# Ledger of designs, part 47: designed miniproteins, single chains, continued (4)

Each design is a single chain, and the fold is of that chain. pLDDT is the mean over its residues in the fold that is shown.

## One batch from the design tools (miniprotein)

Design m13604
Fold by ESMFold2-Fast:
Structure m13604 (fold): chain A 96 residues (1-96)
Amino acid sequence: SDEQQLELLRQMAKEVLELVREALETGDIKLEIKAGMLGIALITEASLILRTSKNQAFKEEVKQILKETIKELKEIAPNNSLVQTFVKSAESLLKE
């Protein structure tokens, strides 16, 4: 359902943010890689919803999750290359 997909995206966004924070705090490259992989999965799921969903309200909620995730990642690690890649991909989706 749309509600289940939205909850999945919110959980994925939360996990990306926590993994990025922990990677910066610990310097653990494995956590940075995990954050990058989960970020790609989040973008992929959001892209699918924005392209295929007929529910405009659901699409707007997905866009809001992306906007908030971009904002928080820019505050946490604006110069990190994985964060910059995520931000570029997410901003591209928001223009569609």
Scores: mean pLDDT 88

Design m13605
Fold by ESMFold2-Fast:
Structure m13605 (fold): chain A 87 residues (1-87)
Amino acid sequence: SAALEEEFRRALEELERAKTAEEALEVAVRAVRFLSEATGLSVEEEIGYILRAIGIVLDGELAGKSLEEIKEELKAFLEELLAELLA
């Protein structure tokens, strides 16, 4: 729906404004939670997506990626998730 897409766009804008990997992760987790609630995902599925977001941040930091690279990977993850849930 247009309202869901609008809320999702705001989450991506908040992600782009994150100043630390911790803030970026917190935004991504909140986006996963609101998408899960909006689309009726199970608790197990929601936890699975949260763990993927955590993995992106941890793997990015271990690989020495910049904050901007980590945020781009989280953005791609969230956009792919939205596309899958609306399919």
Scores: mean pLDDT 86

Design m13606
Fold by ESMFold2-Fast:
Structure m13606 (fold): chain A 97 residues (1-97)
Amino acid sequence: DKAKELEEKAKEKLEEMEKAIKEMLENKDDFKKVSEYGKKLTEKLKELNEVLGEAREAAEELGEEMAKVYAEINKKLEEALKKGKEAAELVDEKVFS
């Protein structure tokens, strides 16, 4: 099931992004670690975009199943980006307050 495989790949990348965000929050007093985890978050977002590219290429074969996969990926991406924004705001409060 190619739709399920793409969904599982996207979930893995989203979980890695969420872990990087958590590590940024836990290390907000260490600018070097925050920078390293921020870079990791950017790399995982790039990898997620590659999975979305594969999903788009598969859309011709999978039709409605790919529409569902896209919806799930987008929902989870929005949740991860919201958490990332909240993490960045907490780091800014600590550094610039």
Scores: mean pLDDT 71

Design m13607
Fold by ESMFold2-Fast:
Structure m13607 (fold): chain A 103 residues (1-103)
Amino acid sequence: MTVELEVTDTQDVDNARAALEKADEAVRQARATGQTARLTMTGTLDGIKVTLELEVQPDGSATLKLYSEEGELLGEASVSSVEEDEAAVKENVPKVKEGLEKL
């Protein structure tokens, strides 16, 4: 089952802190519920409309995809599936942050 979190605040993509907080929430929800959490954010990058999709699995694996306004995949980042422990969750949060900061 999937828990879906939608953020349509264009300022979240331009504001790395707000984007990080939403990503942290997706990680916490996947871990707490034992379900896949999907976060979709829309915003602008250098005046171009983009969509950011973050999918987090309960095992701590995550996939980040960046799409253009036309739906073309502009970039992708992923982390491998890891065993359930607190250290793995803490490691995955910085990787998601790094992906968002490269936008």
Scores: mean pLDDT 60

Design m13608
Fold by ESMFold2-Fast:
Structure m13608 (fold): chain A 75 residues (1-75)
Amino acid sequence: MEEEKIVEEIIEKYLPKAESSSSKEVNEELLNEANREFAERMGLPRYEFSEVTAELQEALSEREGRVVVALKVKE
């Protein structure tokens, strides 16, 4: 469950920053930064994490802290 641990760590790092801003533009920047860090930690090429990125974006955008994304890496 390495993906879930990384997602949780990314959410813990970026979600409080997103919640404090309440700005969509700032949240988009934070999601991009989180996705980059996620890709680096997973060892994924940037293009390969596009679908995984969508699931991470959903988890980060919720702001309820109740959504935990169970990511599935294809390759």
Scores: mean pLDDT 53

Design m13609
Fold by ESMFold2-Fast:
Structure m13609 (fold): chain A 97 residues (1-97)
Amino acid sequence: KLTKEIEELIKNKDYKGLLKTISKIETEGTKLKPEEKEAVKKAFIEIEVEENKKGGGLEEEKAKEIAELKLKAREALKEGKLEEAREYAEKLEELYE
């Protein structure tokens, strides 16, 4: 259900709807199934790409790479993998140049 909802929002380029759905999941501390986690990751990447294109003038490929690294760093931090999170953060700094 959640997976299909997120896919529909991405298909329709409803970034406002995606932001609301993700915000609700995070604020409520919802425990996600693996398939739901993948759908949420895809939504985060789509939102980040769109924002990077608008604000930074970044080309789509670079915006996507930044979005993926941000997500990986956040997940590593949540899992207590501090060294892995640090490596992703360092790569992000390089890409923002």
Scores: mean pLDDT 69

Design m13610
Fold by ESMFold2-Fast:
Structure m13610 (fold): chain A 75 residues (1-75)
Amino acid sequence: SELEELFREIQELALEFRAALDAGDIEKAIALLEKIIEKLKQILRDFPDLPEEVKKRLQQLIEALEAQLAKLKAQ
């Protein structure tokens, strides 16, 4: 339940992030992406009993999004 709510919040933030990119609002896109990354890190902290494969996939996603964040900040 709590985990499903966190994933819904992340999905909503991802839609907002896409809208910000489409609008050319890079500062807003950066702020939204930072929020997404923090929520994904929160899932890893708060749900340590998740299957190891799920934790691995979440960590890979965080790394990919942090790389995207670095590219946006380099503009």
Scores: mean pLDDT 88

Design m13611
Fold by ESMFold2-Fast:
Structure m13611 (fold): chain A 104 residues (1-104)
Amino acid sequence: MKEEIERKVEEILENIKNGKKALDYLQKAVQRAAAEGRIPKEQATKIMNRIDELKKKFDELEKEAKRALESGDETEVNRVIEKYKELVDEMKKLAEEVQKAITK
């Protein structure tokens, strides 16, 4: 069991890095759209705040994932896996909202 669990956590850690990069891309897209007048600055600020909250959640999850990997605590590993799934769903919904907001 330990080896299989460790591999899943390592994959999650890599996916968290990619998720943070995707959030940076979304933030830049929103900033550019606001600068071009394609989205109101107030709406852009609200979206950017949601991106920052999601980045913070990924940072906390990354810390928990590293701890779970070091300790081998199955309870912590399972919590990390479930939390990761939740954050991925939140990120996908946010990405869809951003695309709709900035598309002419």
Scores: mean pLDDT 81

Design m13612
Fold by ESMFold2-Fast:
Structure m13612 (fold): chain A 64 residues (1-64)
Amino acid sequence: MSRDELISLISAIVRELAELGMPQEEIVKFYKELMDYVDNEKPEIALKKIRELREKMLEKIKKM
């Protein structure tokens, strides 16, 4: 998976979280964490961490 593909995935996740009512401040924090995975991890590890963080955020939204 390329860096551009990971960035596109992150952009899609950020839009999804915003549409689900996640506060902008929280979205900015998650965006930074997701981008740190892209910049500092191997693509396969970045993808795994991105997926795990997305699942955690979706569960947090369900409890709101």
Scores: mean pLDDT 81

Design m13613
Fold by ESMFold2-Fast:
Structure m13613 (fold): chain A 81 residues (1-81)
Amino acid sequence: MEKALEAARYALELAGHFRVEYALNVGAQGLSKYLGISLEQGRQAVISGLLTLNKLLQSQSYEDALEEAAREAVRRALELK
């Protein structure tokens, strides 16, 4: 669980630097490895996290938004399993 959350957080940070495809690939690989889901499911989970991050940045600090978005990505990944 902790390593999956770290992988999701790292992917979301990478997307903030205009490296969206790289972020999706890194995040999908991490979530697949740590949660035993497919790469496609991992990619969908990271996309969900990115959408959540973009929404939360309207009302929260970057660090708080990033943590909540990473948790949402992991939650979504577990639902897809």
Scores: mean pLDDT 83

Design m13614
Fold by ESMFold2-Fast:
Structure m13614 (fold): chain A 92 residues (1-92)
Amino acid sequence: SEVEKLLEEILNSGKTVFSEEEIKRLRELLEKHKEKVLQLKKEGYTPIAIVTFLLLEAAGDVKDEELAEKIIREINEAEKKVLEKKKEEEEK
């Protein structure tokens, strides 16, 4: 259950105790965006980028879906650049 694993990561990240109602709401948001989350993972987005997307949705601070996607894409691209540099050093 990929969705349940991501939920556990969110619940543990802040070391904050969530109520049963808060956990239920987080599950609802995760299920609502499940297809998007799975697509991002399939496209090679990092767990950090995926969790960031879920947190933005949960907070309701995202009024622009395109802006949210741009943020997670930039996080993913930054990590890919680090990995590319490491690979280049190994090939030398």
Scores: mean pLDDT 61

Design m13615
Fold by ESMFold2-Fast:
Structure m13615 (fold): chain A 84 residues (1-84)
Amino acid sequence: VEELLERAVEAYRAGDRERALELLGEAARAALEEGGPAAMAAVLARFLEATREVLAEEAARLGLDREEVERALAEEVARLRALA
């Protein structure tokens, strides 16, 4: 799970979104099988935290408020961690 998650983050930061989503999907499925929905939520939260800067930059390019997006991402990470 950890290796798949790290590779997913690296792929996302490199701009390979298809590869990143494939690896994230594998990490999420492995976590779900090993630790249930809480483990999957933890993996998703870690991915969002690690890719927060890239996600905020992409949102800004689409004309969204970067600060609002960063706040929404932080709230979602907190929510996912509460499920773990």
Scores: mean pLDDT 78

Design m13616
Fold by ESMFold2-Fast:
Structure m13616 (fold): chain A 74 residues (1-74)
Amino acid sequence: MSPEEAERALARAEQALRESSDPATRAAAVGGIGELAKLAPEARERGIAVLREVLETSSDPAVRDTARAELERL
């Protein structure tokens, strides 16, 4: 994956997380951010920061559990 592709994919996932109120869509976006953080070193620091923010600020247990699981896999 190119750095540009990783940055675009991360931005898209962050947008989905900001704009969606649907827990399933938000959890999928969190999972995508976690995968990008593992696969793309350029996205790792930003991805981890977003996952930590979600874990602390999300009121949805499923979204928080996904963020926790992704952080544990890193």
Scores: mean pLDDT 80

Design m13617
Fold by ESMFold2-Fast:
Structure m13617 (fold): chain A 64 residues (1-64)
Amino acid sequence: GHMAEERRRLVEEAARILGLQLKEEKGGYEVRVEVLSDTRAVVTVKTETETIEKEITLEELESL
């Protein structure tokens, strides 16, 4: 439904923004966003020394 699509877009957009912030902060060369559901996504940032993985949930976004 429309609500599920809107939630998915919100989660995807937040994950993309977080990924770009982490890329700049940590000197990353690659950002990947994977949408797992309409309530969660994972952002992965690869740097020369490590791989950073963060999960974004709709519940966390509703707190903002």
Scores: mean pLDDT 78

Design m13618
Fold by ESMFold2-Fast:
Structure m13618 (fold): chain A 120 residues (1-120)
Amino acid sequence: MEVEKAREYAEEAEREAEEAEKEAKEGNWEGAAREAVEAGGYAGLAAKYAIEAAKNGEDKKEAAEAAKRASEYGRRAALAASKANDEKNGGVIGSSGAGAGLVGAGAGTFAAMVAGGEGA
């Protein structure tokens, strides 16, 4: 059942993408990169089995949806890994207290300007 294999690998790609996103949020670029590699591998396998399922006359819609989903999660995992790696160059998530302070300062500045503060 090639369509079932495509769906199985799409689910694995989703799990790895979620783990890559979690590792990226924690500033663990190595973990995010490892999960992104796994997600990409599963996305490739899902695409292979989706093509085979469609070629065999199985449910083309289901096979296409599985391949699309796997590709999307593989891409998201790769983006999460890149984002975590960018912590070395000024990332927002892994910048510890400084990053959190910058986010708060931006919101506060806008609110102060609108609410009639001094705007400083």
Scores: mean pLDDT 64

Design m13619
Fold by ESMFold2-Fast:
Structure m13619 (fold): chain A 94 residues (1-94)
Amino acid sequence: IEELIKELKKMLDEAVKADPATARELIHQAVNLLLEKAVTLSPEEIRKLKEEANKLFDEAIARATDPTVQAYLKSAKEFLEASFDAIIKRKEAA
């Protein structure tokens, strides 16, 4: 979890400084990395990951100066939150 959060922070820090096209690609890669790892985690680990990821996305949104990059970050945060909740529900139902 901690290494995954460090990698996410690095990717978001780069996305905030990038042009919209590069930022979109970095944000997409970050989302895919988190979701790929989330399916291998316990529900409690996913909840911790969700909490930490939300904090990093909120910080990135606040630091982004480009409205398009801010929109990408907001959309990614909403998608990740819904996806994490769906994965948790599936694991707890099994």
Scores: mean pLDDT 82

Design m13620
Fold by ESMFold2-Fast:
Structure m13620 (fold): chain A 83 residues (1-83)
Amino acid sequence: SMEEREELRERLEELVARVQKLAEEMLRYGTEEQRKEFEKIIAEMEKLLLEAGEALETDPEKARKLLEEMEKLVKEIEEIVKK
């Protein structure tokens, strides 16, 4: 439905904003080891982001699962930033 697609889009926008904030914190306060780990997770997230963007128009269930995977990666980044 259009409502489900809008919810998924809002979740995607929130994830992107959250990742951007974490990236700024990592750049300013992160160690070299933390930044390397962060960069690996971001590379994986960028691939999921492209796939999720395509799926939003054609397969909302796939988009939802991809968002759930990206949310897990955001939690991993948050754990790295807190160390």
Scores: mean pLDDT 82

Design m13621
Fold by ESMFold2-Fast:
Structure m13621 (fold): chain A 78 residues (1-78)
Amino acid sequence: RSQLEALIEQVTAALVAAGFPEDLAWMAADTVASQVARGASLDEAKQATADALVAAGVDRDTAERAAQAAADELGRLL
C-alpha cells in the first residue's frame, strides 16, 4: 500500500533470492528501509540494520552480509 511497504517487499524478495532465510531477509529489509525513510544515509541504515540483527540473535558475519545486501538493493531501487 505505502511506498515504504513496497520497498520492504522488493528488498525482502531480493535477499531471499540471494539465499537469506525469509525471516532474516524481511527483518533486514524492514530495518534498512525504515532507517532511510527516517533520513538515515545508506551507510547509517546498513550499520543500524547489522546491529539490530545481532541484537535479535543473528551472528555478526551473517548480520553484516544481510545488512550490506539490503542496503545495496535499496540503493538500487532509489
Scores: mean pLDDT 85

Design m13622
Fold by ESMFold2-Fast:
Structure m13622 (fold): chain A 62 residues (1-62)
Amino acid sequence: SEAKKKLEFYKKSFPELVEEMKKRVDEGIKNFPEEREKLLAEYQKQVDEMTNRIKKLEEEAK
């Protein structure tokens, strides 16, 4: 099924994407310390959105 293929792709890619995003956030904070709170909030929002997408795909892949 399409949902199962997407789930497999996101589960495999998720840890790598999170690590890459965290690296970019850390670099952003280093260059603009005053934006730390905003950058961390945006990072957390993106992680939560991807986590929710995976959960939805897991439900659909049953």
Scores: mean pLDDT 81

Design m13623
Fold by ESMFold2-Fast:
Structure m13623 (fold): chain A 64 residues (1-64)
Amino acid sequence: GDADLAKAKALAVELAETWAKLQLAKNPEAKATIEVTERTVTVTITLGDKVETKTFDVTKVFPV
């Protein structure tokens, strides 16, 4: 249901923010951007010319 999807999305955002904080702790000069879509939460870490992305699938975080 919509409530389950909203909960799954909130959990995905929390996991994405936690992962981003860990990456920034390793590289304080890096920048983190979090983009939320209907089914994914994507974290982009930029450090100079290096870009790393990690995508969290909302439906894999919590079955809806």
Scores: mean pLDDT 78

Design m13624
Fold by ESMFold2-Fast:
Structure m13624 (fold): chain A 93 residues (1-93)
Amino acid sequence: MEEEEIRKRVLESEPTELDEEEFREAQEEARKLAEEIKALPEEEREKLRKEAELLGKIAEELGIRLPREELIRVLALQGAEAERERERLAAEE
């Protein structure tokens, strides 16, 4: 299933070794991607979120770091979710 495909991609990828500067670049790219993700329909965002959760789980189970592009995607999705949670809390009160 999808988990097998994601696991295979993670195993075939080189672990990401980022220095401080490279990590800042990844965070900036993730910020830009988060804005794009916020513009997507709810269905597409939910799909990406589940894929990112699976990627994080697989990387943790295997004891390896996510490849740079997958790391950026996970960071972007986390940022987009945090923004939506803030809006939800503000609307609740």
Scores: mean pLDDT 68

Design m13625
Fold by ESMFold2-Fast:
Structure m13625 (fold): chain A 99 residues (1-99)
Amino acid sequence: DALREELRRLAEEYEKKADELVGGEKVEELKERLRAGVSVDESELSVNELLARAYLLAAEMLRKVVEEGDEATQARALALAPPAVKEVEEWAKKEKEKA
């Protein structure tokens, strides 16, 4: 199923971007916080850590949609996730330019 393969590839790409941004140890910390349902205070995380968290959240949602979602949900996820992630990337870029 090409749609499931594309969603898995996209999730892997986002996980790789998070690792490149903050490193594997911080990625594991952020993943554990997401699984525990711990809310983040934006003042506790750097711009790079907030962007990495957004990538990891997107990757987790895409993986869940592959496992549990119907074809319509999978198609919607593929259409909506890249522009949503790009919005966070543009926000992070602007925040760094203000510093």
Scores: mean pLDDT 81

Design m13626
Fold by ESMFold2-Fast:
Structure m13626 (fold): chain A 106 residues (1-106)
Amino acid sequence: APPVRVASASIEPREKKVKVGEPATLTLTVDNADPEPVQVLVRLINEETGEVVDAAIVTAPPGRSTADVTFTPKKPGKYKVEAVARQVGRAATRLPEAEGTIDVEE
């Protein structure tokens, strides 16, 4: 299947520091070049273990849009935020410019 057509994606801030139990909100911006909405799966991954500890799904309509994603970490550590654009019947596309880190302190 052809990949979904995302012209650009970004996440802000790219680095965030929070304490355990504090909400970490990141703003995802997507420029969707596809004529149909795409889903962006945003995962919170523990860098030490590789465990996916949380995930959010954002629906990006055609064109440029922004959405907030919020994670509330329950364990201290360094976390990676990873974004993947997907649509049924299409190949998924990783969005490296929409990757970030959350540093979680006690």
Scores: mean pLDDT 84

Design m13627
Fold by ESMFold2-Fast:
Structure m13627 (fold): chain A 100 residues (1-100)
Amino acid sequence: MPVTLLVLIEAESEEKAKEIEKLVKELGERFKKENPDILRITISRLKLDNGKYLIAVTIVSSNLEVGKEVAEEIKKEVEKKEPDAKIRISEQQSAGRAPA
């Protein structure tokens, strides 16, 4: 089964959120090109009620270890650019699709 990893990055300002989004898009394109196990990477930016911004990165991989490595690499690169960013990685098992 494909595995889904979610990387959640909280940024204190819209400017920082845009810089993080750009970095993650560049990393995502590279990882999709270099890793055949990476099926999809989607990136969303959300404004939170407290005025902060959330960048949500959804990684769909056919291989759990590859997906984890990609999520950790994104975390490391974001931490280099924005050390104050709060980053969480969550492993989402797709709730078994109801039989068709």
Scores: mean pLDDT 80

Design m13628
Fold by ESMFold2-Fast:
Structure m13628 (fold): chain A 105 residues (1-105)
Amino acid sequence: KEEAEKAVGKALVALNKITDQTLYPSWSSKTSSPVGAEVAKAVLDLVKAYVELNQPVMAAFIVKEVSKYPAADAEAYRYLAEASEIVGMKDLAEKWRKKAEEMAK
């Protein structure tokens, strides 16, 4: 009961962070819609919440949707790589880790 409530709370907070343009104006960006570290962290939290709710298909869907957009920095790529690994998308996780390493000094 408490575990399910906590997971739903995390999912709602993460969704609000992704969709609320007042909290993430860069997400509503004019061009490539770059994923910043805060948004990438919210995506990771959302993926973890969906897995805790036993909805891995929805978790994988979120990762696929976010993969359409470039990440703004190395930290964002690291969060996206972790999210991809959690849903079993190993090829995507490796691509994100490589981009994170390329952007880090």
Scores: mean pLDDT 69

Design m13629
Fold by ESMFold2-Fast:
Structure m13629 (fold): chain A 78 residues (1-78)
Amino acid sequence: SIDDLIKKMREAIKALDVDGFEKLVKELMKEAGIDQVTTDQFVAFARMIAAVNKDDPKAQQEGFETLLEEILKLIKEL
């Protein structure tokens, strides 16, 4: 379910599991019926957040939480 995916995503953020978070972004977007182009853009945002904040774990977690909130807003507007 979408709720189970959100829970797993928050656990990945807490663990700083970048690869796990990217995989869960793809899974959440697919469950929500979001197109591949939009999905690829959000995956690119996740990679950018990880790269820019590689030496700042708190900023990386905050960036991933912000990205998740933006994905949830997009899903709500569908």
Scores: mean pLDDT 85

Design m13630
Fold by ESMFold2-Fast:
Structure m13630 (fold): chain A 86 residues (1-86)
Amino acid sequence: SAIDELVRQVVRAVQDGLEAGLSQADILARVRALLSKHLSDEDVDRLVASLGDVLTAAQAEKLSLDQTEFYVRLALLYNLRQIAAA
């Protein structure tokens, strides 16, 4: 589905950015560009803020890439479900 493809693209952008040593701000800017193709500005802002919180927590807790992927995917699916229900 289009949602599954978007989730895959965002998760890949986050993983690639973390592996390349990009700043959280640069990673979130790339995620924003991907989401802006499919979502309203308000929904993009909400989702980017949620992902920013996940990345901040992952860095503080020194989570692995696999653990960070899990929480990013969870936050994406939760927020996209809320948007679809509105």
Scores: mean pLDDT 84

Design m13631
Fold by ESMFold2-Fast:
Structure m13631 (fold): chain A 83 residues (1-83)
Amino acid sequence: SAGAAVAERALRLAEAALRAAEELGNKTGVEDARSAIELSRRALENPDDASLATGAAVRAIGAATDVMLHAKKQGLPTPEELG
């Protein structure tokens, strides 16, 4: 289903954001990425709920974007896995 595909992609992005945040030592980024992973997993468990899949995608994109912006502000290399 389209919802399941979106949720799968959201989970992969959230997991990439978590790895990047951990490598950068960004504690807030780790917490944000873990929240995105949790929401993505809920969306996968509820494939008929398109709003959960959309919410998971938005949260995952937000977590990835925030990790990249934080790295850029600190003069650290931006993680390749996030884009």
Scores: mean pLDDT 81

Design m13632
Fold by ESMFold2-Fast:
Structure m13632 (fold): chain A 71 residues (1-71)
Amino acid sequence: SMEHEELIEEFVELYREQRRIEADPSKYSQQQILELQRRIAEVMMQLSDMGAQDPSISQRVAERLREVARE
């Protein structure tokens, strides 16, 4: 279904945002950083639960993170 693909793309965008913060932390408030970390934890928990029932979802997460890591 499309629900897991949307959640994977949200996770990827959150990961990209974290990389932007790490590159220049001075552009972000502590509150913005904490809110990002909280959302990452929420999405990661949901994807972990989905991946436990369907390993193809875990594979898709790994593929997308690998692509972002090479940017």
Scores: mean pLDDT 84

Design m13633
Fold by ESMFold2-Fast:
Structure m13633 (fold): chain A 87 residues (1-87)
Amino acid sequence: MSIEEKFKKLAEEALKFLEENKETSPLAKAAKDILKRGLENPSKQSIEQSAMALALVAAELEKKGKLEAAKYLREIGKKLSELLDEL
């Protein structure tokens, strides 16, 4: 599987999670926009921005006591960061 295919899978999983859990905070909206743009035009920058955006949303969810949701997004963000190490 190419790095772009791995990114697409992870970005689709994160986007679906945020949409299904109705996460509507400004950080969550920004993360959804970053993920959607990355899916349209995959690049090293879009992978990096997606990983950063998910880390910020996870931190916000953790502060709200949504520990399982935060853990899930952190795991996706970690996998995205690992893709950057493969470049």
Scores: mean pLDDT 83

Design m13634
Fold by ESMFold2-Fast:
Structure m13634 (fold): chain A 76 residues (1-76)
Amino acid sequence: TPEEVEAYFDERRPELLERLVKAGVSEETAQFGLDLARSYLLRKARERPLTREEVDAFLEQMAKATIEMEKIRKKL
């Protein structure tokens, strides 16, 4: 349910924030990205049931993409 997705995201948020910041993403950028991810997951959960595996896969891809974009930014 959307409520279960929200609770699971909120449980994982501190770990994701720490991971992004340690990888060199600013806290402001990390928080913004996490807020967007939360909004996206809640929207999707309203359309259909999401599994924990799907939520985890999305969050892993989001975190990796954010870290990769930060690496590209620093090379410019």
Scores: mean pLDDT 78

Design m13635
Fold by ESMFold2-Fast:
Structure m13635 (fold): chain A 61 residues (1-61)
Amino acid sequence: SDAEDAANGLAMGAAAGDAADAATARKMSQYAREGNVEGAIAAGTAGGAPRAGRAADSGSK
């Protein structure tokens, strides 16, 4: 059902956001240690995108 699909989407989005934050921090630290500053910045920017998308999805029907 549409309601179940929406609830599952929100739950998956929340879990993905939490996992993305942890993964992003690890990747940024790894790239920084390797001297790949551009890679660290790109990883941080990419990690922020899922949360922005989730906010847009909760806008209006």
Scores: mean pLDDT 57

Design m13636
Fold by ESMFold2-Fast:
Structure m13636 (fold): chain A 99 residues (1-99)
Amino acid sequence: DVVDEILAWLRKTFNLTPEEEERVREWIEKYVKKLKEAGLTDEQIFLILPTAVEEALKAPSDEEREKAAEKTIINDIRVLGFLLGDEEKADEIVKKLKE
């Protein structure tokens, strides 16, 4: 399960406490579901989501953490679309995530 793989990576990389892991798990589950519904593979999600969590953890407040994570996800999807020559699909995925 991609959620468990992402959490295992985050635990090892950032030495998360049980309380931090619980907060991050809920957020990861929410975005993994949205990204899967938008058509991303587990492999693509694993490339995008850990970086978004890393950027979120650097932010000084919960509100700024949420915004940093969302901005990172959207930017990574758009860059991937550009590199693969499928910007229309990237735009569709971004729109679905905003719902």
Scores: mean pLDDT 75

